# Designed miniproteins, single chains, continued (3), part 72

Each design is a single chain, and the fold is of that chain. pLDDT is the mean over its residues in the fold that is shown.

## One batch from the design tools (miniprotein)

Design m10484
Fold by ESMFold2-Fast:
Structure m10484 (fold): chain A 95 residues (1-95)
Amino acid sequence: SVVEAFEKAGLYDLAAQTYKRIADYYESQGKYLEAARAYINAGRSYLKAGKFDEAIEAYQRAIDAAQKALEKGDPNAPELLTEAQRVLEEAESKK
C-alpha cells in the first residue's frame, strides 16, 4: 500500500498524514474502532518523524474514537482505549 511504501522509505511524516486521512474517513463513516486504530498508527509514525505534538494530537483523537466505539458497544473498544491511553502517556513523557 502507499502507507507501507512511505514507512519503508523512512517517510514517516507522509505515512502519519496518510493514516490520519484514513482515520478521518473511518470516523466520518461512524467506524470508530477502525478510526482509533488508524489514529494510533498515525501517532506512532509521527513519533518516528520526531513530531511529538502531532503524535499527541493523533493519540488524543484515538482515545476519542475508542470512547465512541465503547459507547456503541464494540467488544474490542476497551482494549483499544487502554492502548491509546498508554501510547499517549508514553508520547507525552518523550516531549
Scores: mean pLDDT 87

Design m10485
Fold by ESMFold2-Fast:
Structure m10485 (fold): chain A 101 residues (1-101)
Amino acid sequence: SLLERVRELITRAIERLLENASDLEKRVEIDREFREEVRATFDPETARHVIIAYELAAALRQGIITEEEFRELAEKYGLPEELVEIALEVAKSSPPIELER
């Protein structure tokens, strides 16, 4: 489904960001690649919402924002409920961070 594809894209991007927590240049590359892939895959409105969901999930997972702030920002930016649920699930998951030795 569309939502399963969105979940996979956001999950993969956040896992890659966390694996490269100390490498700013690599994190910028990962973020840029994600945004370019999303904009190429979806219509402009859907792409905008997916990018917001990704930004909020990444911020929550990294402890930059609280779950309360996440909910407030999701509402402020008009994020669809299905994307809010995906972003929260991804942020609360325990990604396998130890796969690159």
Scores: mean pLDDT 82

Design m10486
Fold by ESMFold2-Fast:
Structure m10486 (fold): chain A 85 residues (1-85)
Amino acid sequence: SVRQQFIDRFMTVMNLSRDQAQRIIDIIERQIRAAGRPITPQVIQQAIDAFIRSIRNISSIGNMPPSEIVFRYLYYAGYTTIVAN
């Protein structure tokens, strides 16, 4: 599927596991829906590109590796998911 292609590309670009990449894309899709935007491949790709830029910017400013920032992001998202169930 198109979604699986985004997951595979995101894993390669950010050096993430499939589980980590899938969780981030799930969060991105949820954020797009919450903003009232349509879920299309173009909108998802734009959101992924914006996410990658944000992680790289935080990494450069905070002197923290991108993997650590992604870990903290997913950890926070994981808490929200666990508490909601």
Scores: mean pLDDT 71

Design m10487
Fold by ESMFold2-Fast:
Structure m10487 (fold): chain A 81 residues (1-81)
Amino acid sequence: ADRYLREFRLFAEGVVREAEAIPNITEEQVQQMLQGLREFAASLRAAARAAGEVFSAEQEAEMDRLLAETEERLRRLLAES
């Protein structure tokens, strides 16, 4: 069970839903949302470390993939707005 990756997926979906609700979303807002996603990913790694856990190479790769997919989704909103 990838609890931290699941928490990240739920957070990322919330960010995308928030972005979709903004009628005239700006590039600055998207950049701020992406920064928030990166900071949340870092906080999940810190939480894992505090619990005596370490992210595996596979979990790091999946986190990077989820970040890239979310960035793509947010960039599409800019193109469609």
Scores: mean pLDDT 81

Design m10488
Fold by ESMFold2-Fast:
Structure m10488 (fold): chain A 71 residues (1-71)
Amino acid sequence: AEAAAREAAEARGRAHLETIRKVSEAVELAATDPALAYRLVEEAGLSPEARRQLLTHLAEEAGVSVAELVR
């Protein structure tokens, strides 16, 4: 039980850090590689609402529409 609980907590921590890493990388890449930025957002496992808000922000940073970003 203890080992399983610890492993689950570590797995949740790693997943959370991986999501943060992908989001940060997507923001940094928005202006230089919008297609890769979009892919990282999709892979981050965000809620539909968080994904929509982030895609809008990335599109603004890249100077394009959301439709162009998700092309």
Scores: mean pLDDT 74

Design m10489
Fold by ESMFold2-Fast:
Structure m10489 (fold): chain A 74 residues (1-74)
Amino acid sequence: MVPLSIEEARELGRLAGREQTLRSLELGMKKEELLKRLEQAEEKARELEREGRLVEAAGLRAMVDAAREVLEEL
């Protein structure tokens, strides 16, 4: 597997976050449950940043940001 750059990780994170959030809502997952998962993902991103895993952290942050945008749009 080829490691992603930070830029590529952000792009993929945004796409995955949007797609996964829409799928979860279609499956009847509640907004409150999704928000809790996003809080956990933000904590994980901070942990990854502390470990120097910057590519993974960037992707996860982009995923969370995209998911929040979907949820804010309602």
Scores: mean pLDDT 79

Design m10490
Fold by ESMFold2-Fast:
Structure m10490 (fold): chain A 99 residues (1-99)
Amino acid sequence: FTVEELRQFYREKGLPLPSQSTLERLVEALNRIVEAIEEGKLEEFGITDKLSLFRKLASLSEEERTELIKEMGKKLGLDLDEEEARLIAEYLVYYLGRS
């Protein structure tokens, strides 16, 4: 993932654009989550590939998605706040739903 891909998402959705530093933190977290899937580090959450991640997120409410992303982030050593986890969950559903 790149900052420019996230900027396009916010523009397409008509959402307020986060700061450059926030976008960079979101990109780092997204890339670490994808790497963790490839390394089998998220199997305890029932996530073995991008498709299983999408299915998991799509089956959950917004609140449950945010909590799942926070728990995954915690396992990966990421200190995600509520807003960062919510934005990551929202972008992942969007991105994986298009793939």
Scores: mean pLDDT 81

Design m10491
Fold by ESMFold2-Fast:
Structure m10491 (fold): chain A 60 residues (1-60)
Amino acid sequence: MREEATALFSEVLKVSRSFAAAVVDHFLARRPDATLEDVRRLVELIRAGQPTTEFADAFA
């Protein structure tokens, strides 16, 4: 899951894989029960410029 989430984050948002890995690691540390679908939803919110309020706890 972590590698798939990192690849998805990097490829969709066009950021470095190292940066994507750091963000994914931080997110999963705050939300250890998160699924790949949760990461996909987060990525789409960021890509669309939408609020990430449902994931605010992961980025405090």
Scores: mean pLDDT 75

Design m10492
Fold by ESMFold2-Fast:
Parts: structure tokens; sequence; C-alpha cells
Structure m10492 (fold): chain A 71 residues (1-71)
């Protein structure tokens, strides 16, 4: 539903913004990592391709998976 899509997007955006604010990644890295997670790349591949830590990649990947299940 449209509401589910909005909540999902807000959750992922909030997580990315918090990680950027904490200095864990740049805005560019966050956007790239989000796209890779949505395309089904593994956390390790996301970390390597976006230039972020495995921990951060795992957080974004998990958010993506939960959003898909919730819809």
Amino acid sequence: SQQGQELYNQTVQGMADDLVSLGKMSKEQGEKARELALQGYSPKEIAEKAGISLSVANDLYSASQIGSISL
C-alpha cells in the first residue's frame, strides 16, 4: 500500500540520516548502499561497493528486508 511504502521509505531514510550524523558514512555512500540493498546485494558486497563498514551495510540490508516483508 502507499502508506506501507511511505513508512518503509521514512524508516530507511531515518536510519541513513542517523548513520551520516554519527559519521558512519557520507550521504553519497548511504544512497548507494540503499540502492544496492534494494537490489539484493549481500552486506559484504554493499560494504565493498559503497565503501562503508560491514556493520553499517548490515543495518541497511536488514531494514530493506524488513520493509519488504512488512508490505
Scores: mean pLDDT 70

Design m10493
Fold by ESMFold2-Fast:
Structure m10493 (fold): chain A 58 residues (1-58)
Amino acid sequence: GAAEAGRAAGVSERQARGAGAVGRALGLDNGIAMAMKNNGLSREQARLAVEGGIADGA
């Protein structure tokens, strides 16, 4: 879920949910790019946040 994704990515549950919402709206690659830019995350941390946020939002 978003809480687990946030912990894995080093961000809050809210940030993981936000990243997931962007991933759902714009696609996974765009969600990852925005999470990296807006939250200063590495690509791997951004991927974890976006994927977990998408899964929690389903």
Scores: mean pLDDT 74

Design m10494
Fold by ESMFold2-Fast:
Parts: structure tokens; C-alpha cells; sequence
Structure m10494 (fold): chain A 74 residues (1-74)
């Protein structure tokens, strides 16, 4: 991934986080809302890492979030 691609990904993640935060009060399912609230700080950290050019850190955070919530689905 190039530095330009990392910055673009970080900006897209930041926008997605902002949209999800705005939508939180509208999420009717408390379990889905709790997962979103818990995941948002991690996605925000990943976005910051990508925007700083630390793609490896961003990738590691996203992989950890995906693994954590994939295992939580029964």
C-alpha cells in the first residue's frame, strides 16, 4: 500500500466512524449498538495510523477488531 493509498483509506475510515457515531442513537438493537460503540475507538485509531503513514499498525488494528467480533458471532 502506498502512502497516498494509506491516507485515502484513513480518511474513508474516519468518515465511516463519524457516520456510525451519528447513527448510534438510531440503532434499535442494543447488542449491535454495543458492538458499534466498542469498535468505534479501534476504527478511529486505525484511521489515525493510516493517515500517519503507519499502514502496518492500521492493518494490525483492523485484523484484531475483525477477529474479536467474528468470534463473538454465535
Amino acid sequence: MTPEQQKELGEKLEAAVAETEAALPSIADPAVRAIAEDALPLYREAAAAYKAGDGAKGDAILAAVIARYRDAEA
Scores: mean pLDDT 76

Design m10495
Fold by ESMFold2-Fast:
Structure m10495 (fold): chain A 99 residues (1-99)
Amino acid sequence: KTPKEIAQEGIRLVDEAIEKIKNATKDEIISLLEELRNHVETLAVESKDEKVRETLFIASVILGYALKLAKEANSTEEAKQIALDALETVRLLFREIES
């Protein structure tokens, strides 16, 4: 519930998602992005820190857009690339919360 705890939990969830994506199907990638977005939204609601909530809202928007693009992707490889790019960006946002 502290910013550091939220950041550490978020980084762990992102790292787990990155590992799962390596061998995932397109449908599995979509499910992973949706699950992570829901977790980020929950963390935002649980946070009482305005800056943390704002950063988590940005992360949720990035994941939502990646989810939309992944659904429209023409191949599993394209969906993987979209997801990995979004996850790296979200990981950086969690690192900003940690600092």
Scores: mean pLDDT 86

Design m10496
Fold by ESMFold2-Fast:
Structure m10496 (fold): chain A 94 residues (1-94)
Amino acid sequence: MYVEEAKKLIEKVYEAAEKGDMEKALEYLEEAVETLKKAIEAGADVEEIKEINNKLIEAAEYAMSVATEEQRERIGELVMEALKLVSKYIKEKE
């Protein structure tokens, strides 16, 4: 459930950023990070979590390319949150 929801939210980040709707792109990115956290808490496969994290980072990089300076700072915070969550989960499973 959460794995598929995170993937859908990541696709919505791309769509919103492509349309120039950075407010929606940031909302979807925040929801994607929260959904990633829920997938980790539900004990999702490490490889699925790595895949979602990689896709989230790619979407965030795209959003950053069209973002204002203030928006880039927020995107960076969300990316760091996701990386910390995934790094901790990988260490707990390895």
Scores: mean pLDDT 84

Design m10497
Fold by ESMFold2-Fast:
Structure m10497 (fold): chain A 81 residues (1-81)
Amino acid sequence: GAETLIRALNESESKIATKEDLLKAGFSEEEVEELLKKEKERQAEAQARIDELVAAGLSREEAQAIVDAELEKRFRERLRR
């Protein structure tokens, strides 16, 4: 439901935007800001891609799945460290 979606969004935003966790990991304030900026740029690119795919005639669900797959691939590469 909408309530669970709002909670998941809040939790996801909290985790991605957690300055405290990055500072605890030993990153400087400058490094944290740079990482957050890169993440924000990625989010904007993902949204723009969904809009472009929908405009090209794909369903919202298909566009979301494509973007999610691309995000997951890059997330997996980041997780490998």
Scores: mean pLDDT 66

Design m10498
Fold by ESMFold2-Fast:
Structure m10498 (fold): chain A 78 residues (1-78)
Amino acid sequence: MKQGKIIVTFKSGTNLDAKKAEIEAVVAAVGEGEAQIVQIGTNQIEVSVNSFLLDKVEEELKKLPGVEKIEVKKPDAF
C-alpha cells in the first residue's frame, strides 16, 4: 500500500518530543496501520501513514494545540 506524508509545522519554541508523542497517540486512535514519525526541522514533524488514513489523521492533527501549519503530500505514483 502506498503511504502519504503529512508535514506538521508547530509554533516556535514548541517541545517537539511532547508533540511527537501526541502525534503517535493520534495515529494509534485513528486505526491500525504502520506510521513513521520523524522530526525534519526545528519545528516540523513528518508523519508517514497509509494513504487511505491521510484525511482522518490530518483532521485529528489539526486539533492539536500549537499547530501553525499542516501540509499533506500525496504518495508518488511509484
Scores: mean pLDDT 76

Design m10499
Fold by ESMFold2-Fast:
Structure m10499 (fold): chain A 95 residues (1-95)
Amino acid sequence: SLQNLSDDERTKLLLEELEKLLQEAEKEGDYKKAYVILELILKASESMGDKELAEKAQARLKELLEKHPDLSLSSDEKLDLANEIIAKAIEKLEK
């Protein structure tokens, strides 16, 4: 289904799925995953030129870091989590 969509349409579907995964991560208390999902939402919103969504994502990231100042991720941890999150989002969209 994704292969028949424009880049913007695919990014919009990915954003919707990332928001669902973010809610799951927050419910589970997985704030490292929530951080990575928010960074992915930010990047996706910027790629669409959606400044309002990008600003909202930035504000949510700042709030998360203010509430969890001990939150620390290496570049490798961020990459591994990002790959896992993207793969899970794509899997749900292909169903």
Scores: mean pLDDT 81

Design m10500
Fold by ESMFold2-Fast:
Structure m10500 (fold): chain A 88 residues (1-88)
Amino acid sequence: ERLLRLSPELLAVLRQVTSDTREVLSSDEYRLYLGQYLLDNKLLDPNDTGIVDLSGTPLEKMLGVSKLDGRDIEGLEARLARHREVVP
């Protein structure tokens, strides 16, 4: 299983939805916590038709964009790549 070391900025985001204090998470744990953060902060349109609005969130600062296509998972992953390091 792939382990990821997360940036302090990304850890601060994920710690809003979990009591987990580890800096190294599995890819599955990382995706679970990120998905939960997006849902808890209502950043995903309940009709799955909208753009993810990051305005005023820590994600806007980390990604450098205020809006993202909610179906552009590859774009989200690419922008977050600098905030996670693969641990061998």
Scores: mean pLDDT 70

Design m10501
Fold by ESMFold2-Fast:
Structure m10501 (fold): chain A 65 residues (1-65)
Amino acid sequence: GPELIERIRQREVDELAEKYGISREGAEAVIDLRKAGATDEEIRDFLVKEFGLSEEEAEKVVSDL
């Protein structure tokens, strides 16, 4: 049901945020961008510009999606 889908999404957000030290807002945006069909390069650029990650950190996040 919708509650289960949202719970899974929140778990993905929490795991990504904790693993890479990014905000939950950043993790949510990244997961949503990937599901919308954004490329690895677009997501990496987004993380660098909006959340101040290094290129290396952004690449690690993208590789785990």
Scores: mean pLDDT 79

Design m10502
Fold by ESMFold2-Fast:
Structure m10502 (fold): chain A 101 residues (1-101)
Amino acid sequence: MEEAKKTLEEAKNILKEAERKVDEYVQRMLAATDPAEIDRAVAEAGRVLQEAYDKILELAEKNPEVREEILKLGSETLDRMVEKIQQARDEAEARLAARAA
């Protein structure tokens, strides 16, 4: 139980750091002045998600007893980050389109 708690805390820390970096790229998307800046921020956010996914998979593989809990936590958090990126992209693209009209 105690070891499982530590492993889940490690998973939470990996995801929290990834979410912080994603928030940085979300801010860059919202501040973008052209579509290329949005695309670049989306690509960088995607790399952060990939890195977090790889770390979570590695942690789950090393800890089979809590694999399901780690993967569930990872899935829930990654889904939220994907939604955040998509929402920011849609908002940024809409703002640029409105300015171009």
Scores: mean pLDDT 85

Design m10503
Fold by ESMFold2-Fast:
Structure m10503 (fold): chain A 58 residues (1-58)
Amino acid sequence: MTAEKMAKAGKNAIEAGKMLGRETEEGIKYGELGYKAGLAGDVETAEKYVKLAEKFMG
């Protein structure tokens, strides 16, 4: 997955969790970390944190 797609995935996970009232502190935190890593072009770190966010939100 590209860094751009990982950043978008992290942002979408955070937004979906908040909208559905299913957010956890860990899910939001990891989603934000994945989004920031994706913006910085660090695909490996972005993938790691997006996967963690998905686990805590779903």
Scores: mean pLDDT 69

Design m10504
Fold by ESMFold2-Fast:
Structure m10504 (fold): chain A 97 residues (1-97)
Amino acid sequence: SMAAEIAALQARFDAAFREAGELVSRAGELSKGENALSQLSREELERLAELFEEAIEALRTLMELDPSLRTPENELLLGTLEAGLKRVKEELEKLDK
């Protein structure tokens, strides 16, 4: 049912967003005035990319299924997650040289 799909997507978003936030917070704590993401290991950056992709997919699908979730706050959150994913992918590319 649509209600079950929405509940599953909300749970996926909440789990991914929470874990991504924990990794970003840790990166910030390890940072000494430079790019915080550079303090994460390859495995942590790969995990963070997966979490951002999961959160983006879940939020986009939630906003498509439930028009009440198409708020300026959720549009800003989506843009923030997309920008975060781009930065994580850029850090991963630097490690492959």
Scores: mean pLDDT 85

Design m10505
Fold by ESMFold2-Fast:
Structure m10505 (fold): chain A 60 residues (1-60)
Amino acid sequence: GAKKAVIEKLESLGLTPAQAELAYKILENLNEEEAIEQLSITFGLSREEAREIVELYRSQ
């Protein structure tokens, strides 16, 4: 499903399964810019990596 693709991409960036689930929850509850900022701060993703994740989520 759509969620699986986002989770797999998050895990490919070095997140654990539990961290990927938390990151997905951030994507569901925050707007684009807030999600980019929160993903970068919480998981150490670059703003570019976080933006790619947000765009992947929104394209589904």
Scores: mean pLDDT 83

Design m10506
Fold by ESMFold2-Fast:
Structure m10506 (fold): chain A 98 residues (1-98)
Amino acid sequence: SELERARALLDALEAHPLAAPFLELLSPDHPYASSLTRPVSLSEIREAVERGEIRSLAELRERLETMYDQVVSIYDSDSPIYKAMAELMRAAERLLNA
């Protein structure tokens, strides 16, 4: 089922070596936390899947793309976090297109 595929995909992303900065929402102490009106993290996406708010791989993709857009709006392309996000999204794309 798409729900089982969504869970397996999230399990794989959460286990990714570069996932740590994206597992939870930005700390309230982070300088850019106030710049986000609807912050997205892997934990937020997981909760949305478990609540039935994400019902398909297409909806999961859209939520992951929102997370990516937020990270790249905050960090310079030379930052380790930006590069980690780019690698994580490449991994997500491979899993979504499997």
Scores: mean pLDDT 78

Design m10507
Fold by ESMFold2-Fast:
Structure m10507 (fold): chain A 82 residues (1-82)
Amino acid sequence: DATMQRFHQTMQQYTPQQTANQMTAYLQGHDTFTRQDMRDMAGFFADTNPAMANYMRAMATTNDRMTRRQLAQMMYDYMQGQ
């Protein structure tokens, strides 16, 4: 999956390898994400990238459900826009 490969590579540039690996594995382990799933994922960034954690919490407020590709793409776009 080109989107997931690009996402993982970009994550490694903006977050510690541990956080990048945790997030990529979590995304690949799920097909769809609820608001609560997105909030839980924000926790992976809380200590290492608070700005990303806040962005994910904002996404959870606006979206009730997202697919893996949609979530990965939005996070990728956020990182590219920084």
Scores: mean pLDDT 74

Design m10508
Fold by ESMFold2-Fast:
Structure m10508 (fold): chain A 70 residues (1-70)
Amino acid sequence: HMDKKRQEIVEEATKELKELRRQGDVEGAVKKAIETGKKLNENSKTNEDAGLLMQKVFDEVQLPPVKEHL
């Protein structure tokens, strides 16, 4: 389903976001999530595919959804 390049992006982002979250670096985590989303979007034919991969990263890191204030 996922090519090697997208798999590597997901794996690297997951590791980095876990470390940033452990350190309490909220600003760094947000910046990394944005950068990862851009990379996944560039390597996916649809925003939906990129979104599903980002959701997988967020689930593994235990990050809340982007819009929690609703």
Scores: mean pLDDT 71

Design m10509
Fold by ESMFold2-Fast:
Structure m10509 (fold): chain A 74 residues (1-74)
Amino acid sequence: GNEDAVLKVLSETLAPVPYSELMRKTGLSRKQISEAVKKLKDVVIEYDGGVVFKSEKDREKAQEELKDKEVVPE
């Protein structure tokens, strides 16, 4: 889903990822990114001009969950 596509991009870096970069890497619209981030508000935050995991544990959990999911970013 769109949330899994966003989580995959966030898992590739330790730095906050701007909405423009999320759109570029996932192929999703700004509206779809915003909706996905809103659904993920318990594990991600907006920080330093981008989106980042709240903690390393949240990042690790997302990576494990993504192993069992089909991610279709387009």
Scores: mean pLDDT 76

Design m10510
Fold by ESMFold2-Fast:
Structure m10510 (fold): chain A 73 residues (1-73)
Amino acid sequence: TLLEIAREFTARALLETGAWMDTMIALNQQARTASASEQQALAAQKAQLDAEHRRRQAELMREARRREAEARA
């Protein structure tokens, strides 16, 4: 059903977001004792992780919409 699809993909999206947040927290902790050049490298790494997070969330949304369309047909 549509509700089962929503629950499944909400759970998957939350799990992915949690993993992303844990990694970002760890990088922010490292940044507190980092040199200026190390802070630039960490900022670049965080930007890459943000891009990957957005990509994974978009993929989950595309799959959810596909399955919703199948369920509505």
Scores: mean pLDDT 86

Design m10511
Fold by ESMFold2-Fast:
Structure m10511 (fold): chain A 86 residues (1-86)
Amino acid sequence: KAKELEKQAKKAIDAMIDAADAGDADGVYKYTKEAVKLIDELKKLGSPSYPKLTSLLVAGMIYAVSTGNEEVSKAASDGYKEALKE
């Protein structure tokens, strides 16, 4: 159900941003990976929300990088890469 995945993806993106604000690299990694996987499922379902959620994820990852915390920045990048492999 696309609506369920949309809610979960938005929550994961919000949690990733909160983790980035807190300097929580483990949280950034976990939630970035979760958001990418949920958005990929929405893409496979042909959801019209896919482009908007992808833009929100990218904006959140840019925010994580912009914090200046190298561990947080690396966690966002690593979480994204890892999610795309599986």
Scores: mean pLDDT 83

Design m10512
Fold by ESMFold2-Fast:
Structure m10512 (fold): chain A 73 residues (1-73)
Amino acid sequence: MSRVEELFERLRELYRELLELAGLPEDASGTDVGVAALLRGHTELVAEASELIREIMKLTGWSGEEIEERLGR
């Protein structure tokens, strides 16, 4: 349980960095942020986010969509 919280904290920090680097508003979806970041060449940061999401999915059983929804809060 605590590990899930730690992973979410790291993912939120990374998501915020990706949002800023992509130049998108705070209400942008995770998908929009990911696409914009890839188009701007931030492939390594997107890969790190994907790894964190995969680990959260393993621990929680949530889908990627469910994780994205919770990040958007």
Scores: mean pLDDT 71

Design m10513
Fold by ESMFold2-Fast:
Structure m10513 (fold): chain A 74 residues (1-74)
Amino acid sequence: MSLEELLEKARRAAEAYGMSEEQIERLLELVRKAHEKGFSVDEIEDIILGLLTAYLRSEEAFEARAEEIEKKIE
């Protein structure tokens, strides 16, 4: 799967979940960073699913998960 396909998949899922444009852009930025750092497609899909699942729990859970992922990508 290409980066473009991963980004489109992530955006469509986030939009379906009712995420704000700021939250969607945060998700997409983390996907781009993970791809640049050499994360596998499976690892990036896990990032997408983890962020979507966290968002469904709470806005605080989404931000906490996003920060955790960003630190791991560094």
Scores: mean pLDDT 83

Design m10514
Fold by ESMFold2-Fast:
Structure m10514 (fold): chain A 62 residues (1-62)
Amino acid sequence: EELEKKLAETRAELDRVNARLAEVESIDPNPTPEITELNAQIIKLAVDITVLRNEIERRRKA
């Protein structure tokens, strides 16, 4: 339950960061520190989502 809620929140945050990155890139396609930071956040959130999904699946099978 708590893990599923955290997964949903992390996925929503990833979607927001992706939307922000797309918006920034549409305005200025040149690489900026902001784009670099957003890409780092996306990678971290994707890893967190994978870890949470694996934990949820492990608990379901146990």
Scores: mean pLDDT 78

Design m10515
Fold by ESMFold2-Fast:
Structure m10515 (fold): chain A 58 residues (1-58)
Amino acid sequence: GAMNQEILALIGKILAAIGDRLDVEWDTSLSEEEKRRLIAEYEERLREYMARLRALDA
């Protein structure tokens, strides 16, 4: 159903955000301060997706 499709879409977004976070971590063009800031932003986004995933299972 629609709920299962939304769960799969959120899982896809979580995996993509993890990949983007790793790309930032290994980006040699960014300063350590910029990396920490961007990683924190991706971690916030991951928490948001995880919260939405949990809400669908309520």
Scores: mean pLDDT 81

Design m10516
Fold by ESMFold2-Fast:
Formats: C-alpha cells, structure tokens, sequence
Structure m10516 (fold): chain A 65 residues (1-65)
C-alpha cells in the first residue's frame, strides 16, 4: 500500500532525474519542445544517484584542491 506507493514514487524520481540528465547534457531547450534529441545522446546517459553523487563530486573537488 503506502510502502508500495513510496517505492513507486522513488522509482519515478529516479526515472525523472535520469531523463533530465540525459536531456540536460545534450540541450534541454530542444528536448522538451518535441525534438527527438533525448534518444540521440543515449550513448552517455548518466544515471540518477541522487544527492549522494553530488556529495561525492564535491568531496573529490575538495581533495583534489
């Protein structure tokens, strides 16, 4: 019930983030306007790791200073 909905919500968030990442690095203004650009750059699609990935990147930048 609620646990199942929470899981689905989490999955949807992951899918949305992943889709945004795939669209973002290519060209966001073109993707939403109906252009099939979303599928073209699928070769380097970045998965959605959530805030954890952002934190890891920040820590790497700090260490590589």
Amino acid sequence: SEEERERLRRELIKLASRHLDESGPVDTPLTAQGLPVRGIPATTGVGANGASNARAIAELARKES
Scores: mean pLDDT 51

Design m10517
Fold by ESMFold2-Fast:
Structure m10517 (fold): chain A 88 residues (1-88)
Amino acid sequence: SFPFDRDLAIHGLELAIEILDEVIEGKVDNREAVTKLTAAQIIGMAGGLPLHLPQSLVDALENNDVEKIKEEARKYKAELEERLAALR
């Protein structure tokens, strides 16, 4: 079982949101984006936050579908922003 660490959970969410902004703006390589988003997920989960990278976003990044990447990244960012607001 994971004890809840609010500060670590918030840190994981903030990192994921920052990376998603870079993805939306086309400022990061797709493979680097997957690596960084996975790292942010691990940090959030270490804080006790159930966080999962959407398979639809992973698939879009792997297929280099730029339009779908931006669509899925915006959706995931909105979900994480809502979670972050609930913790603050």
Scores: mean pLDDT 84

Design m10518
Fold by ESMFold2-Fast:
Parts: sequence; structure tokens; C-alpha cells
Structure m10518 (fold): chain A 55 residues (1-55)
Amino acid sequence: MIPNVVVSPRSQEEIQRYQAIVDDLQATKAKNGGVISEADRQEMAQRLEKVEAEA
């Protein structure tokens, strides 16, 4: 039961971008009654990967 870090920031600017994605994910959870659908999860994962690639 050891959770992994979903986001690994390298600078403060990158942290801000990751936080924006996380906030969007939380909004998606709220929209779906606290559950994230597979499609929403995949979209968020792609966004996180893009932010990491731009880092």
C-alpha cells in the first residue's frame, strides 16, 4: 500500500501546470458525482503526460 506520486514537478512553473490539471480532474469528479469515468481518466492522463513532456 505505497501510493506513487501522480505528478513529479521539476520547477515551480511545472508545478502550476500540474495543479491546473489536477483541479480539472477534481472538477470532473464533482461533475460525475465523485466518480471518474474511464474516458475522463484517459483524457486527464494524456493531459498530465503532455505537461510532463513540456517540462
Scores: mean pLDDT 67

Design m10519
Fold by ESMFold2-Fast:
Structure m10519 (fold): chain A 89 residues (1-89)
Amino acid sequence: SLEEDLKRAYGILLDRIKSVDPEMAKELEEQSKTNSLYETLVAALQKLKEMGVDMREILEEFKKKRLENSVILLIATYFGDDELVEEII
């Protein structure tokens, strides 16, 4: 389901953040208790970009786990712009 895919996507993003900044990962986990899943995913993407993570590498990881629809939805939601989705994909 989309919800399960988004949770898995969040797990991947959180794991990457945790390997670099465990305190930031803890902050995102706390936010996930009160925020929507989409808001939590947007926050995780913002943190990864601040860390200089290549979005294409994340997309490839999601493709391996068959989470492409979740990635597209996240990118569209984060940027609110279909043109940016095309540039990242």
Scores: mean pLDDT 68

